# Ledger of designs, part 18: designed miniproteins, single chains

Each design is a single chain, and the fold is of that chain. pLDDT is the mean over its residues in the fold that is shown.

## One batch from the design tools (miniprotein)

Design m594
Fold by ESMFold2-Fast:
Structure m594 (fold): chain A 84 residues (1-84)
Amino acid sequence: MIAERARKITEELLKKEAEELLEWGKKIGEKTGLSEEEMKELVVEQITMRTVAELQRQLGRPLSEEEYETAAEAAREVAEKELS
């Protein structure tokens, strides 16, 4: 349930925000000298954090430690696959 909801939220966020976040990562990389791979990792983590925040908002409560880890892993997998 938590993993499935996190995947769905991540897919919707990617459709709406991936372009903006990729531009953000590119700008940070240009300022800091990060590699393309490092910039993609930053974007993946940003999407992951947004997914967790949205899931908590939908549930109306904070996630447990196990729920957080499950949601973060599911979101990261989807984001890594789509941004590869």
Scores: mean pLDDT 82

Design m595
Fold by ESMFold2-Fast:
Structure m595 (fold): chain A 89 residues (1-89)
Amino acid sequence: SAVEKVKKQAYKMLRSTKKFSHYSDETLNSVTIEFKPSKDMPVPVGIEGVLGYADPKTKKVTINADLPLLLQVWTAAHEIGHVLDGDKR
């Protein structure tokens, strides 16, 4: 499915960075990813809306499902990164 492709490519992108390359699949999979259509996103008024958002406390990432596939991948990687950065050590 498109969701599975986005998730796999986002993990690959994260692992290509020095900051996230050491995270295990188990750690990355602890982040919950959901996809919502643009109408259900907290988008600002205008053409450029919210691509996605993250909640580090719940380890949940929401991606705009109406984005082009490549942009969904980039957004998922970015938002997962925010969740991982919000982890209290």
Scores: mean pLDDT 72

Design m596
Fold by ESMFold2-Fast:
Structure m596 (fold): chain A 72 residues (1-72)
Amino acid sequence: FTEALKETAIKSIPDEEARKKISKAKSKKEIKDVVYKTARDYALSLGYSREEAEEIARRAVERLEELAKKRE
């Protein structure tokens, strides 16, 4: 269910703006897009390259999906 992914994302993400966007998301794609962008932007703020930030963001989305599947 999309709800399991949404709940997992909200519990895992400390960023308030990202949590608000996730709570309003209506599809798994929207939830994943918010998580990806949030992780990428955070990595870029820490000084990672674009390529490294995108890899970190992809892995963050993969981890979120794994956690959500365990709840479904």
Scores: mean pLDDT 75

Design m597
Fold by ESMFold2-Fast:
Structure m597 (fold): chain A 66 residues (1-66)
Amino acid sequence: SDFHVAQGIGFFRQGQFQTSIRHFQQAIDIDPNNWRAWRHLGQAYDRMGQRQQSQQFFQRSRQIES
């Protein structure tokens, strides 16, 4: 899952948000407790203007991290 988070971050930095989301989703599929993947998923959705989904992912990330 660390590999998929790293790949997602790479695509996110390139502005390829849909591709980054796919990698973060793969990381979550492998480890649903990977709060960093949830946080990055929230950031990607925020950059795509999907505010409501973004807020849900940030909330999930916080719940897992705490």
Scores: mean pLDDT 86

Design m598
Fold by ESMFold2-Fast:
Structure m598 (fold): chain A 63 residues (1-63)
Amino acid sequence: SMAGRKAAEAAASGDLERAKEAALEAGQNGSSGVATAAWVGAEEGDPRAAAKGALEAMRKGGG
């Protein structure tokens, strides 16, 4: 989904605040796997881990 993609891109940019907001938006739009991965990574202060998790979720059809 577009919301999931935005979450992954925000996390990859290192902007934790933006990553958290995008993750919440993705969750509200049904991309719960992507949202969870992005949120967890952002909360732990590792935007790269968040981006990797979000992209893997999208690749496996998590959208």
Scores: mean pLDDT 63

Design m599
Fold by ESMFold2-Fast:
Structure m599 (fold): chain A 88 residues (1-88)
Amino acid sequence: SKIEEAARLLARAMARARRVDPSAAEAIAEAARGLGYALLSREKGKEYLPEAIEYAERALRLLREDPRLAEAARELERARELLREALE
């Protein structure tokens, strides 16, 4: 599913960011936590998508300030787009 693919991309972005800047990795982790609630809640999963998208956007702004995080930012951008498509 798009949500599962987004979760995988967030995990990859977080792993990449952690090697460069642990605080950037923690910002991505907040988006991943919101998505975790969406995945675990079969009845309320979509209620957590807007929160996950908002945290992803906040993390993306931080990541874009550091060229060393460019690949993590690309993975996070792809994850955010998948979450937006899932919210349709």
Scores: mean pLDDT 78

Design m600
Fold by ESMFold2-Fast:
Parts: C-alpha cells; sequence; structure tokens
Structure m600 (fold): chain A 91 residues (1-91)
C-alpha cells in the first residue's frame, strides 16, 4: 500500500537524518542519544518491513521524545515525528 511504502521511506529518511546528526555532533551526550535513537529507528524499520507498523510507530514516537529531551536539532526531531505519524497511518 502507498501508506506502508511512505512509512518505510519516512523511517529510512529519519534514520539517515539521525545518523548524519550523530556524525556531525561534537557534544558527547547528544552523540550518545543520537546513536541510541539510531538503533531504535533501525529496529522500527525492521518492524515496519515485517508489517508491524504499530510497534514501529511506538518506537519512533519514543525516539522523538528522547531527542526532544536531549535538545537535538529541530529538523531531526521533525523527521522522526514524521516517521512516527507515517507508521501510525500505515498500521
Amino acid sequence: SAAREAAIKAIREALDAVNAAANASKDLDLQVTLTMVGMMLNLALRLAERGDFREAAELARKAAEALKKAGAPEEVIKAVEEAARAAEAAA
């Protein structure tokens, strides 16, 4: 379905944004949080690829909350929030 394809694409784009931010960050605490969120989004991607879009959405939502608490760049937070919304719409 178009919604499922869009959700997988959004999760991949969010993962790319998080990985790019982790590589660019000079703040160790933020780097650790971005790396952990990258692992969460990788798991969310695998869940979505298996059709577990609700579980993927829950992980992406928790990832976005972790990024907000860590003070991550707004564009990275928005990418992860979009991935969560797309995955929820595909569930």
Scores: mean pLDDT 90

Design m601
Fold by ESMFold2-Fast:
Structure m601 (fold): chain A 90 residues (1-90)
Amino acid sequence: ELEKIVKELSEKYGIPLEEAEKIVRARRHLLEVAHEYLARGAPLEEALRRAVEEALKEGFEEETLRKLAEILAEEGLASGELLLRILEEL
């Protein structure tokens, strides 16, 4: 599953497999953390801010998170635009 998703992302956006793997791992981590905060009643923006903070503490690079946010925004997801704003405020 992860290998297939990484390959599809790499081919779609023209990025190296190694970078695509980092982005896919970051996306999974952000979604898991954001979902946990949303389930506890946090607003979307707060859930995403907490997810970014935890991802950075876990060792994900800011550049990887920014690239992920750009991809999500290009896919038409409001969460992508919101993530870009959050990363700009760091």
Scores: mean pLDDT 80

Design m602
Fold by ESMFold2-Fast:
Structure m602 (fold): chain A 65 residues (1-65)
Amino acid sequence: DEAFEDIKKKLKIWAKNTPSKEEALKEIDKMLEYLDEKLKENPSAKEEIEKLKKILEEIKEEILK
């Protein structure tokens, strides 16, 4: 849980420093696609991948505000 909170904090900083909201959203969408591919390759990592996807979706919502 602490590791995921740290990842979330770092992603928020990255999103704020990205020159455009459109660029940040495209990168988040790429990360989400990458996680979906990894889930297909390793179903045992489902819980960890779902936590990361939730963090990315939350960052995406903050960018869209």
Scores: mean pLDDT 76

Design m603
Fold by ESMFold2-Fast:
Formats: sequence, C-alpha cells, structure tokens
Structure m603 (fold): chain A 94 residues (1-94)
Amino acid sequence: SHMDEKKKELIKNAEKMAKSLIPDEEVLRILTEIFEEAAEKIPEIKSEEDINKLYEEWKKKAEERIPEGYLGMVLQILDEVKQGLIKLLKESKE
C-alpha cells in the first residue's frame, strides 16, 4: 500500500532524527526496537485509536527501559511519530 510505505518512511525518518540527536547507543537500540515493532504493525493501523494504542505501548516500553536523562527526548520523538501517523491517516480517509 502507498500509505503503508509513507508510514514506514515516517518511522524511518524518525529513526534518522533520533540518531542525529541522541549519542547514546543503548537508547538508540531501544528506540530502533520500538520503531521496528511499529513498522511491522503498520498494516493493522486503521484508525486514530490504533495509533493511540501503539503510542501507549511505545511509551510504556520507553518508561521501563530508557534512562531518565533521555526519557523526555525519547517521548518527544515518539509523540512526533504519533502525530505524523495521525496526519497521514486523516489524509487517507474518505
């Protein structure tokens, strides 16, 4: 799907942004795991509720694994991905 490709590109761009902002390899590894899982679930994203459910899963994983010093930045990046996915979903709605 063309929209699924755009969603994957959005996630990949967020990963590139994270790598430019975060020098910590462990934090980047955790974010990469979250983004890879998000990319696999793209075909299941049909509504804003699906995006919100995924975001809550990402947020929980980040809060459990990311050091406090990076948590704010990581949560901001994840929120930007959430907002981007919602925007793409609205653009694709009939």
Scores: mean pLDDT 83

Design m604
Fold by ESMFold2-Fast:
Structure m604 (fold): chain A 92 residues (1-92)
Amino acid sequence: SMNKEQAQKYKRNTLAALKAAREAARAGDVRGVREAFQMAVDHIAEALQLDREIGLESAEEAKRTAREAAELNPDVRPAAEEGIAQIEEVME
């Protein structure tokens, strides 16, 4: 369906944002981590509205990436933890 196809596009956008989050985390770029997870949350919310299964898969990938980012650099940990909270809120 068009909804599943569009949800897959938001999932791809989420994965691109998560790649940016990992790169920002390695660099210690707190603002970059925050902006990347905010972008991921926005895409996850859209995916969840179109297809719950694809949206939940995207959310779980984002939560894994946020935990990874928190471990890569202590300076970005609060931004990554904020990202996890925002992802869990949108999954409701």
Scores: mean pLDDT 89

Design m605
Fold by ESMFold2-Fast:
Structure m605 (fold): chain A 85 residues (1-85)
Amino acid sequence: MTLEEAIKKEELLNKAREYLEELVDGSSVEELREKLIEFIEEEGKDVLSEEQIEAFKEELDKLAKEISDPEEFAEKALKLLKSLL
């Protein structure tokens, strides 16, 4: 991993965290899932492969079925994103 790649990965994770913090207080788990999918497809394309983006989307679908609390969903989604980076 280059320093530039490491910086881009950390920037993506930080942007995702800030985005979720703004949304979590007013959003359902389904709304957070939809917004994160849009986010990763737009912001993630320069950092993640298409295969990684599809894997993230599939795991978000699983989390949304298991987790009813938006805050818990956001925390698990961020951990999932970090694991792909």
Scores: mean pLDDT 82

Design m606
Fold by ESMFold2-Fast:
Structure m606 (fold): chain A 64 residues (1-64)
Amino acid sequence: GAAEAGRAGAGAARLLALLGLASEEQAKVIADNARDATSFEEAARAVAEGGGVSLAQALQAVRS
């Protein structure tokens, strides 16, 4: 559901920060945007835009 997609996006955003692909502050913004997502695709777009990763990579991260 939407809540699951948002939580997955927030988790992916934190992973980007741990990998050094985004700052902690950027990861918080990405996570907040992902929480408003109604689908995994919306969450993935927020992660991709903030983390500078491809949409395909972001989709894999939020679905795992």
Scores: mean pLDDT 71

Design m607
Fold by ESMFold2-Fast:
Structure m607 (fold): chain A 88 residues (1-88)
Amino acid sequence: SAMDQLKAEAARLEKELDELRKRIHELLAQGKISPKEASILLSMILAARSTIYLALKSKDIEVAREELEVARELVRAVQERIEQLEQA
């Protein structure tokens, strides 16, 4: 079903978020980012997870798709910020 496809996409986004969380902890352990920077990035990951949760609880499939797109944008923002911090 269309909802099963959205659940599969949500699972992929959650996997990406878990990999980003692990990378943030690695950078923090290496002294490459501050605790404040790590806190901001981890807060963005929590926001993305909350958005995925709301998408999967939506009764409207179009709303669910839009919410997953917002979550994907948050994932991209975290990825971009980590890449910027790794280059510093």
Scores: mean pLDDT 88

Design m608
Fold by ESMFold2-Fast:
Structure m608 (fold): chain A 85 residues (1-85)
Amino acid sequence: TKEVGENMAKSFEEGIEKLQKKKEQLLAKFPDSEELRKAFEELLELLKQGKEAARQGNIEEAIRLNEEAKEKLNEILEIVSELEQ
C-alpha cells in the first residue's frame, strides 16, 4: 500500500541520516581508507535507491535494496574491524 511505501521511505531516510553521521566520524578516524570511503558511498546509494523504490510503491525492490544495504553494512563493519587492529 501507499502507506507501507511511505513508512519504508521514512525508515530509509532515517538510516541515511544516521549513516552520514557515522561516515563522518569513521572517515575522520581513518582518513586514508579509500576502501571504507567507497563502501560508505555504495551503502548510501543503496539506501537512496531503496527510499525511491519505497516511495514509488515498489515494495519488493525496496526490500531487496534493504537486504543489499545490510550486506554492505556488514562489509563496512569488517573493514573497520581490520583498521582497528
Scores: mean pLDDT 84

Design m609
Fold by ESMFold2-Fast:
Structure m609 (fold): chain A 98 residues (1-98)
Amino acid sequence: SMEEILKKIEKRAEEIIRRGEEIVERAENNPKLSEEQKEEIRRMVETAIELARHAVELARKAVEENDMRLLTIAQFVLLAAEGEVLLAEKRLERIEEE
């Protein structure tokens, strides 16, 4: 059902936000990172969190309006959010190793 898809989007969005916050905390606490690198990681995470929140808003509206196309768009926005948080995580790991 559309309501089940919404619940899955909300759960995945919460996971993206949690992971993003953990990435920012790791970057802030790493003495090897420059202030510019910390700001880069913060901006990447902010983008991921904004996309995750937007996906939830679109999904909620889709359920309210019974709009399956909008719910599909919400799922693509969530995939973009997952991609952005993964890129932030990989960027941080690369800096930590180099």
Scores: mean pLDDT 91

Design m610
Fold by ESMFold2-Fast:
Structure m610 (fold): chain A 116 residues (1-116)
Amino acid sequence: SEFEEILQKGLEKAEERLANTKDEAEQLKLKYHRDVTKVVLEFAMKVLKNKFSEEELKKLEEETLKKIEEIKKKTLEEAKKLDKEKQEEVKKFIEEVVEKTKKEIKELVEKKLKEL
């Protein structure tokens, strides 16, 4: 799947950037992006390799979104160690990644429901 390949390449780039940054706010943003990408990749692999009913797909979507919310909460907690300006930077990045990721997950579910 092209979606899996995009996520895998995104994960590789995030790991490379994480190894080369010394900025704590940037490290936290990259770790967040990596951890969210891993959850979405796991979701995509499950959806592509298994035949799910509509109800099972919706449950998997809800479980995946819950995992993303937990990663968000953990990252915001870690961000409390940063100054207020850097906390706001991390918070904005998290919101942007969450909105994009929710859309991608929803679109993948809708595509799979049409293929059933």
Scores: mean pLDDT 82

Design m611
Fold by ESMFold2-Fast:
Structure m611 (fold): chain A 67 residues (1-67)
Amino acid sequence: GLAPETQKYIENKLNQIRYYLEVEKDEAKAEEIKNELKELIRKTAPPEKQEPLIQKLENVYKEAKEK
């Protein structure tokens, strides 16, 4: 599993991605945050959790971009 503090950090970054895509319409900033979070997940999450978390991140990004 992930530490609770790391899980909260990831959730906050996902909310920032939603904000930039849905409210600000700043795709460049949203993509920057997405890429930083993807690198954090690959560096800090256990290997068996990396791909599910990255898939969740990509799905959140796609859904927010479509709004």
Scores: mean pLDDT 81

Design m612
Fold by ESMFold2-Fast:
Structure m612 (fold): chain A 71 residues (1-71)
Amino acid sequence: PVKTSPIPKETQEKMEKLMREVFNELRKQGERDFETIREKMLEALKKEFDLPEELIEEFAEKFMSMLRTFL
């Protein structure tokens, strides 16, 4: 059984792409502070997606946790 996410799959894929683009751009600029990176990702997501802030923050935290594991 597939549990329906409150965020549509297509929207989740676009959010992940945007977060990866923001992360790569900040890393090219030499940014190493994960709090600053998280803030910039949240800002970009809130600007591009008409979603409740809580859902955006939860999605970003999950993605950031994954990135920390591989960095």
Scores: mean pLDDT 75

Design m613
Fold by ESMFold2-Fast:
Structure m613 (fold): chain A 65 residues (1-65)
Amino acid sequence: MTPAQEEARKMTARELAEKLGVSVPVALALKTIVERDVPEEDIFWDDLYKTFGKEEVEKAREWLF
């Protein structure tokens, strides 16, 4: 688990959204993945990009992973 993922676990979805400059649904989705300890390689990034938008998901991914 990265230090950023540990920090994300301690934040609310709203606080994480504000820190990353993304929407609350994006922050909540990535926070849930981090809390479930899903490896980066097991995450279906294309599905997240399609659902939430590539720009916001990549922004969160860059900080968390």
Scores: mean pLDDT 82

Design m614
Fold by ESMFold2-Fast:
Structure m614 (fold): chain A 105 residues (1-105)
Amino acid sequence: DIEKLIEEAKKNLETYKKRREAFMEQVRKLVDEALKLPFSERIKEGKKYFDELMKKDPLKAYEAARDLYLEVQREIKRYNDMVKKLEELIAEFERLQKELSELLK
């Protein structure tokens, strides 16, 4: 029964939308925290360390700052890629649901 398949698909889609909202909230918090870490909280916490390191070894200070920046950029990119994949998957579910509804006619 196509109607039963559509009903199950709608139920699964609704469950997935709730999981998406929870996931989006987690991603938002993690991205906010990651953005704060290299550009505020981590820099403020490490300012004395970086000031001393800059005086003794500016190259090492630069390398440490660069590596931290690159790590955060990779993490942000990973979350952006995951969000995009999730949005694409949801769009595919919505397209499938529409196709199943058309078959029911």
Scores: mean pLDDT 63

Design m615
Fold by ESMFold2-Fast:
Parts: structure tokens; sequence; C-alpha cells
Structure m615 (fold): chain A 68 residues (1-68)
């Protein structure tokens, strides 16, 4: 699996970075409190899972994995 981590100033920027990094053609975004989960599919049909956690300072910590 390919893993990516990062810290972003906003949720919108984190999601945009995930779309670009993994070449996502579709995504489902679900937010519950300070946690946003992204279920995406890349151009080759691989599944991409991401967890975005809002930090106390307002930044968003992102962890994403592309499954084979």
Amino acid sequence: PVTHTGVFPSLEEAIAALRERFDLVSERVVTSGDVTEVLGVDAAGNLVLARLERQPDGRVAATAVRLP
C-alpha cells in the first residue's frame, strides 16, 4: 500500500491535495465531529482511504493509503 501523510491549513486544501496526489476520479466525504473520512477511487480503480483530523490549532492532519 502507498501511504501519504500531511498537515494542511484547511479541510478544503487537504481534500484538494488528496485528489491531486492520488488522481482521484470519485470520492465520498463523511464528517463526524473533528474527523473527516474520505473514500476515494483513483483513475486505475484502486481504493484510497483517508482520515483527516482537525487539530486544536485549526489545522488538519491527513493520513491516506492507496490499497493495491
Scores: mean pLDDT 82

Design m616
Fold by ESMFold2-Fast:
Structure m616 (fold): chain A 72 residues (1-72)
Amino acid sequence: KKVFFAQSTDKAGTVVTFEFELGYEVKVEASALPDVETSVKVEITEDKEAGKITVKVTFGNAGNAVKVTATK
């Protein structure tokens, strides 16, 4: 089991990327600071030839956070 955290600290439009091996089940949980709207775009791409799963997270607002969990 792998767990990662990422936060948009001060700017909307921040993008973070996580990579996992093929075979993991990926869960993404979004949150925000008090009084901040949660706006997070998640794009998951599976590349079977490379054996990789790529998770791309775009934060819509400063103060948004994401928790990414990968389980096999």
Scores: mean pLDDT 78

Design m617
Fold by ESMFold2-Fast:
Structure m617 (fold): chain A 94 residues (1-94)
Amino acid sequence: EPSIELPERIEGEPGRMVRVESRYSGSEPSDIEWEVIRNGRSSRQRPGGPPTEFILGTRVEGNLVLLYLRNVQPGDIVRSRILSSGESRESIIE
């Protein structure tokens, strides 16, 4: 069965870039979606997609999907979701 893992908390310095790692299994990278929520605004990204307001980029490394966030703020919420199953995990930037 498709599964995804994400840390509950991620340490980030205000205004800096943060690398977020999510481990997945039983799914293709194209089936994974990232969502970043900051100050009530949502930004979504699939692996290999173009940069957005909060997301500098994404990468795939084996069974890891990686998210690079720009100008992080404490309280930013990061969600990783498997689109086919609806399974998701959330993390907060501290």
Scores: mean pLDDT 79

Design m618
Fold by ESMFold2-Fast:
Structure m618 (fold): chain A 67 residues (1-67)
Amino acid sequence: ATKTLAAIVVDGKVLLASTAGLSDAQKATLLAQANAAAANLGLQDGDFLSVTVDAAGNVLSIAKLTP
């Protein structure tokens, strides 16, 4: 099973809208992976992201929502 999460960049960091159903360790891993991937995308504050994750909290894909 996969879930798409909305995220926003604030002060150069990715903030996730929801991590429901994940453990604290999985949430921390997901946030770290999302921030690393976002840094490679050259995002600016206020940019929106789509983050797709599996049931274990692994990041499968990240895409910019703001062109």
Scores: mean pLDDT 71

Design m619
Fold by ESMFold2-Fast:
Structure m619 (fold): chain A 83 residues (1-83)
Amino acid sequence: MTARGEPDDLTLAARAALSVLSDEQAEKLTDALAATGKSKFSKEEIAEIAKKLGLSDEQVKKILEKYEELKEQEENQPLVVVD
């Protein structure tokens, strides 16, 4: 499907997972999130699904930290102001 504008939470979660996990683990997490039918996820929902897939608490924490970073970057675009 073609998307324009800001990426959805699923895309951000996938990017976070790929930064922390192997491609196979990231794919499993992304697929599990997509299976919910939701486009928006809380950190608790992502953590619950990731733990259900057998990811460690450390991996889940790193994914959530990266996910928050990416979500903030999406919401707060880097502002470069030159007078």
Scores: mean pLDDT 73

Design m620
Fold by ESMFold2-Fast:
Structure m620 (fold): chain A 91 residues (1-91)
Amino acid sequence: SERAEAEAALAALEARLAAATDALVSRMADLSPAEAEAAVDALIAEANAETRALAAKISDVRLRVLVLMRALAAQGDAWVRVRQALRARAA
């Protein structure tokens, strides 16, 4: 079903973004602040592009909104985690 396909694609996106965020946070000490910011911006841009492509394939408006909201939350979590790690390094 469209819902099952969308949920599977969203779960895969969430898992990839979480793994990429974990990898970036784990190597934060080896990056300049500018490199860390560029890296998280690239992760968010890629996740946003994939989210837009996924949303465009969904005909059900309610399902589309749910996918967009969950993807936005995952992007926000990634950004917050990287920014917190960067601030901890600066302190």
Scores: mean pLDDT 85

Design m621
Fold by ESMFold2-Fast:
Structure m621 (fold): chain A 96 residues (1-96)
Amino acid sequence: SELDKILAGIIRREIVDKYGIVLYAEDVDGLVEEVLRVYEAGGREGLAKALLYIELTRPDLYDAVVARLSERTGLSEAELRALVQRRRAELLAELA
């Protein structure tokens, strides 16, 4: 949707501005490695932003990326999804 494109653009800029990381991967393995780099740089806030960007731009790959990140980080899939839902709500509130 148009709103999803706007939100994705905001998140992409925030990740570049705060962490110096450009998200360009097109497959699950590449997206997982990029999200882990953002997590290393920005902690839970960075992780939430990078995962929300994937949910908005690549919903087809989102579940697979969440599963792989759960394995790599030790955070549950439920915890990862909750971080994303919280960041989406915060971002929507900022735009209201």
Scores: mean pLDDT 88

Design m622
Fold by ESMFold2-Fast:
Structure m622 (fold): chain A 89 residues (1-89)
Amino acid sequence: SPLFEEAQKILDDLYEKILNAKSREEKVKAITEGVRKLLDIISKLPKEKQDEALAILSRFVRDVAQAKSKEELENIYKKALEELKKVFE
């Protein structure tokens, strides 16, 4: 799906920015910008899929905020990609 490819690129960029964030402020800025871009992509989905995609994004943001290691962050990122791929199919 072209929309999934766009969502994956946004999520990849967000993941890299979070990994390289040197402060809480940089992390929050990265999440805010990434969420805004993902919301734009989600708005292009059929209405029945938007709620499911929004729920996945909400869980991703919550889990990222609570992550204490690079390994946890990678697992959170991979899970979000797998869940979003299913919604976009």
Scores: mean pLDDT 87

Design m623
Fold by ESMFold2-Fast:
Structure m623 (fold): chain A 58 residues (1-58)
Amino acid sequence: MPSPEVRKADNEAARWVVLAGDGMDPEVASEKFREAAAVLGPEYAEKARQGAIDAAKS
């Protein structure tokens, strides 16, 4: 079971990607995503990003 902190970072990463699509400055959204991703590690950060992209496409 992932720690609550890791799960929070995962949710924040996905949230910032969605906000970029809604008109938030993409540079700001990317920076906040990178902050959250630093807690998740590279594998989980990529999964969170891909999941958000897939959700936005669908």
Scores: mean pLDDT 63

Design m624
Fold by ESMFold2-Fast:
Structure m624 (fold): chain A 55 residues (1-55)
Amino acid sequence: SEEEKELASYKLLFESNGARFEIDAEGRPVITLPDGTRFTDVAEALEAIAERNRA
């Protein structure tokens, strides 16, 4: 499905930036940055990665 493709792309993107990408018990994405910050919203996690890469 399109959602499966998106999740696979996000996992690769986050992992290549040093973050962890997991799916929780409810099937929701959980992204953990190297500093320990956790996100359950992909858009917020993407913004955090972009901010970090500019700093």
Scores: mean pLDDT 78

Design m625
Fold by ESMFold2-Fast:
Structure m625 (fold): chain A 55 residues (1-55)
Amino acid sequence: MKEILEVMKEISEKLVKERKYILKYTDNFSEALKKIRELTDKARKEIVEKMKEIR
């Protein structure tokens, strides 16, 4: 359980960095929003997969 919280913190920090990268290097605001949504969805799925590993 505590390991999941640490993983979530690491994923959150990575998400912040990736978000800044997307905003800096994406030509179009709509594309940036789409990439950010995809990034957030991937982070959420990664957390779910980590929960399965702790089974």
Scores: mean pLDDT 74

Design m626
Fold by ESMFold2-Fast:
Structure m626 (fold): chain A 91 residues (1-91)
Amino acid sequence: MHLPTVNLLALKHLVELGLITKEQAAQLIEENQEVFIASNKQELAKFLSEKLGIPQEVIEDAFKEAEAMLVNDPLEAEKQAEEFQKELSEL
């Protein structure tokens, strides 16, 4: 399964902040794969806010951090996203 790197990094950031668990991230991806692939950032941020009970602005900030990482070091961003996706698949 190939999800957009920015979406994976945003979820990873929310996990690192302690706002969601890895198990919650894995379940969201498994149950809503099409949303993660097809939605624009605003649609995805709203969806995650409604599903997780996290303010939309906090999720939008996680996307900004993910985009900054992808712009500054795309190879490291891809590596971190792949490692995170692997961790979720091993749950």
Scores: mean pLDDT 80

Design m627
Fold by ESMFold2-Fast:
Structure m627 (fold): chain A 74 residues (1-74)
Amino acid sequence: MEIVHVILYDPSDEVAKDLALALEGAFKGRGYEAIVVSPEGDLSVLSEEEKQAVLEYWASLDPSKKIAVVEFER
C-alpha cells in the first residue's frame, strides 16, 4: 500500500508555496509519493473523498498556518 503525502499551502503566501514545493522534493527524494495543492485552487488531482478530507482538515487549522500535510493510503 503506497502512502501519498498531500501538501497544502496558502496561495496568498508566496513563501508557503516555495516551502511546499521544497517539501514535495524532499518526500520524492526519499521515495515517497507527494502532491502539492492549494485549498483555494485546483484539487482535481485528488479523489472526491481525499478532497473533502483535506478541505475539512485545512478548515480546522489555525488561520496562521500556511502549510499542512495530509497522508492518504492508495
Scores: mean pLDDT 77

Design m628
Fold by ESMFold2-Fast:
Structure m628 (fold): chain A 91 residues (1-91)
Amino acid sequence: MEELLRRLARLVLRGRPEDLPEVAELLRKLGFPESLSPETFVEEGRLLARGLISTKEFAERLGIPESLASRIRRALIEADIEEALKRMQAA
């Protein structure tokens, strides 16, 4: 389950439209409501990753438990750190 959240977090941070089908499949595998669009998840997830909304606001907007929103935020932070480390090593 946590590995699926990490994959989802990387796709959210990239924000590429071509990744939306993969985001939708991961949301389905993680048991998210079918009413949740992958586009909405990516948009709100990017706001969460940037600290522009709280985990509580994210949970309320997406209709998911706050505990799951907290796990998603952790995965987003971990993915962001991983990308930053790769950029520093490539310089």
Scores: mean pLDDT 80

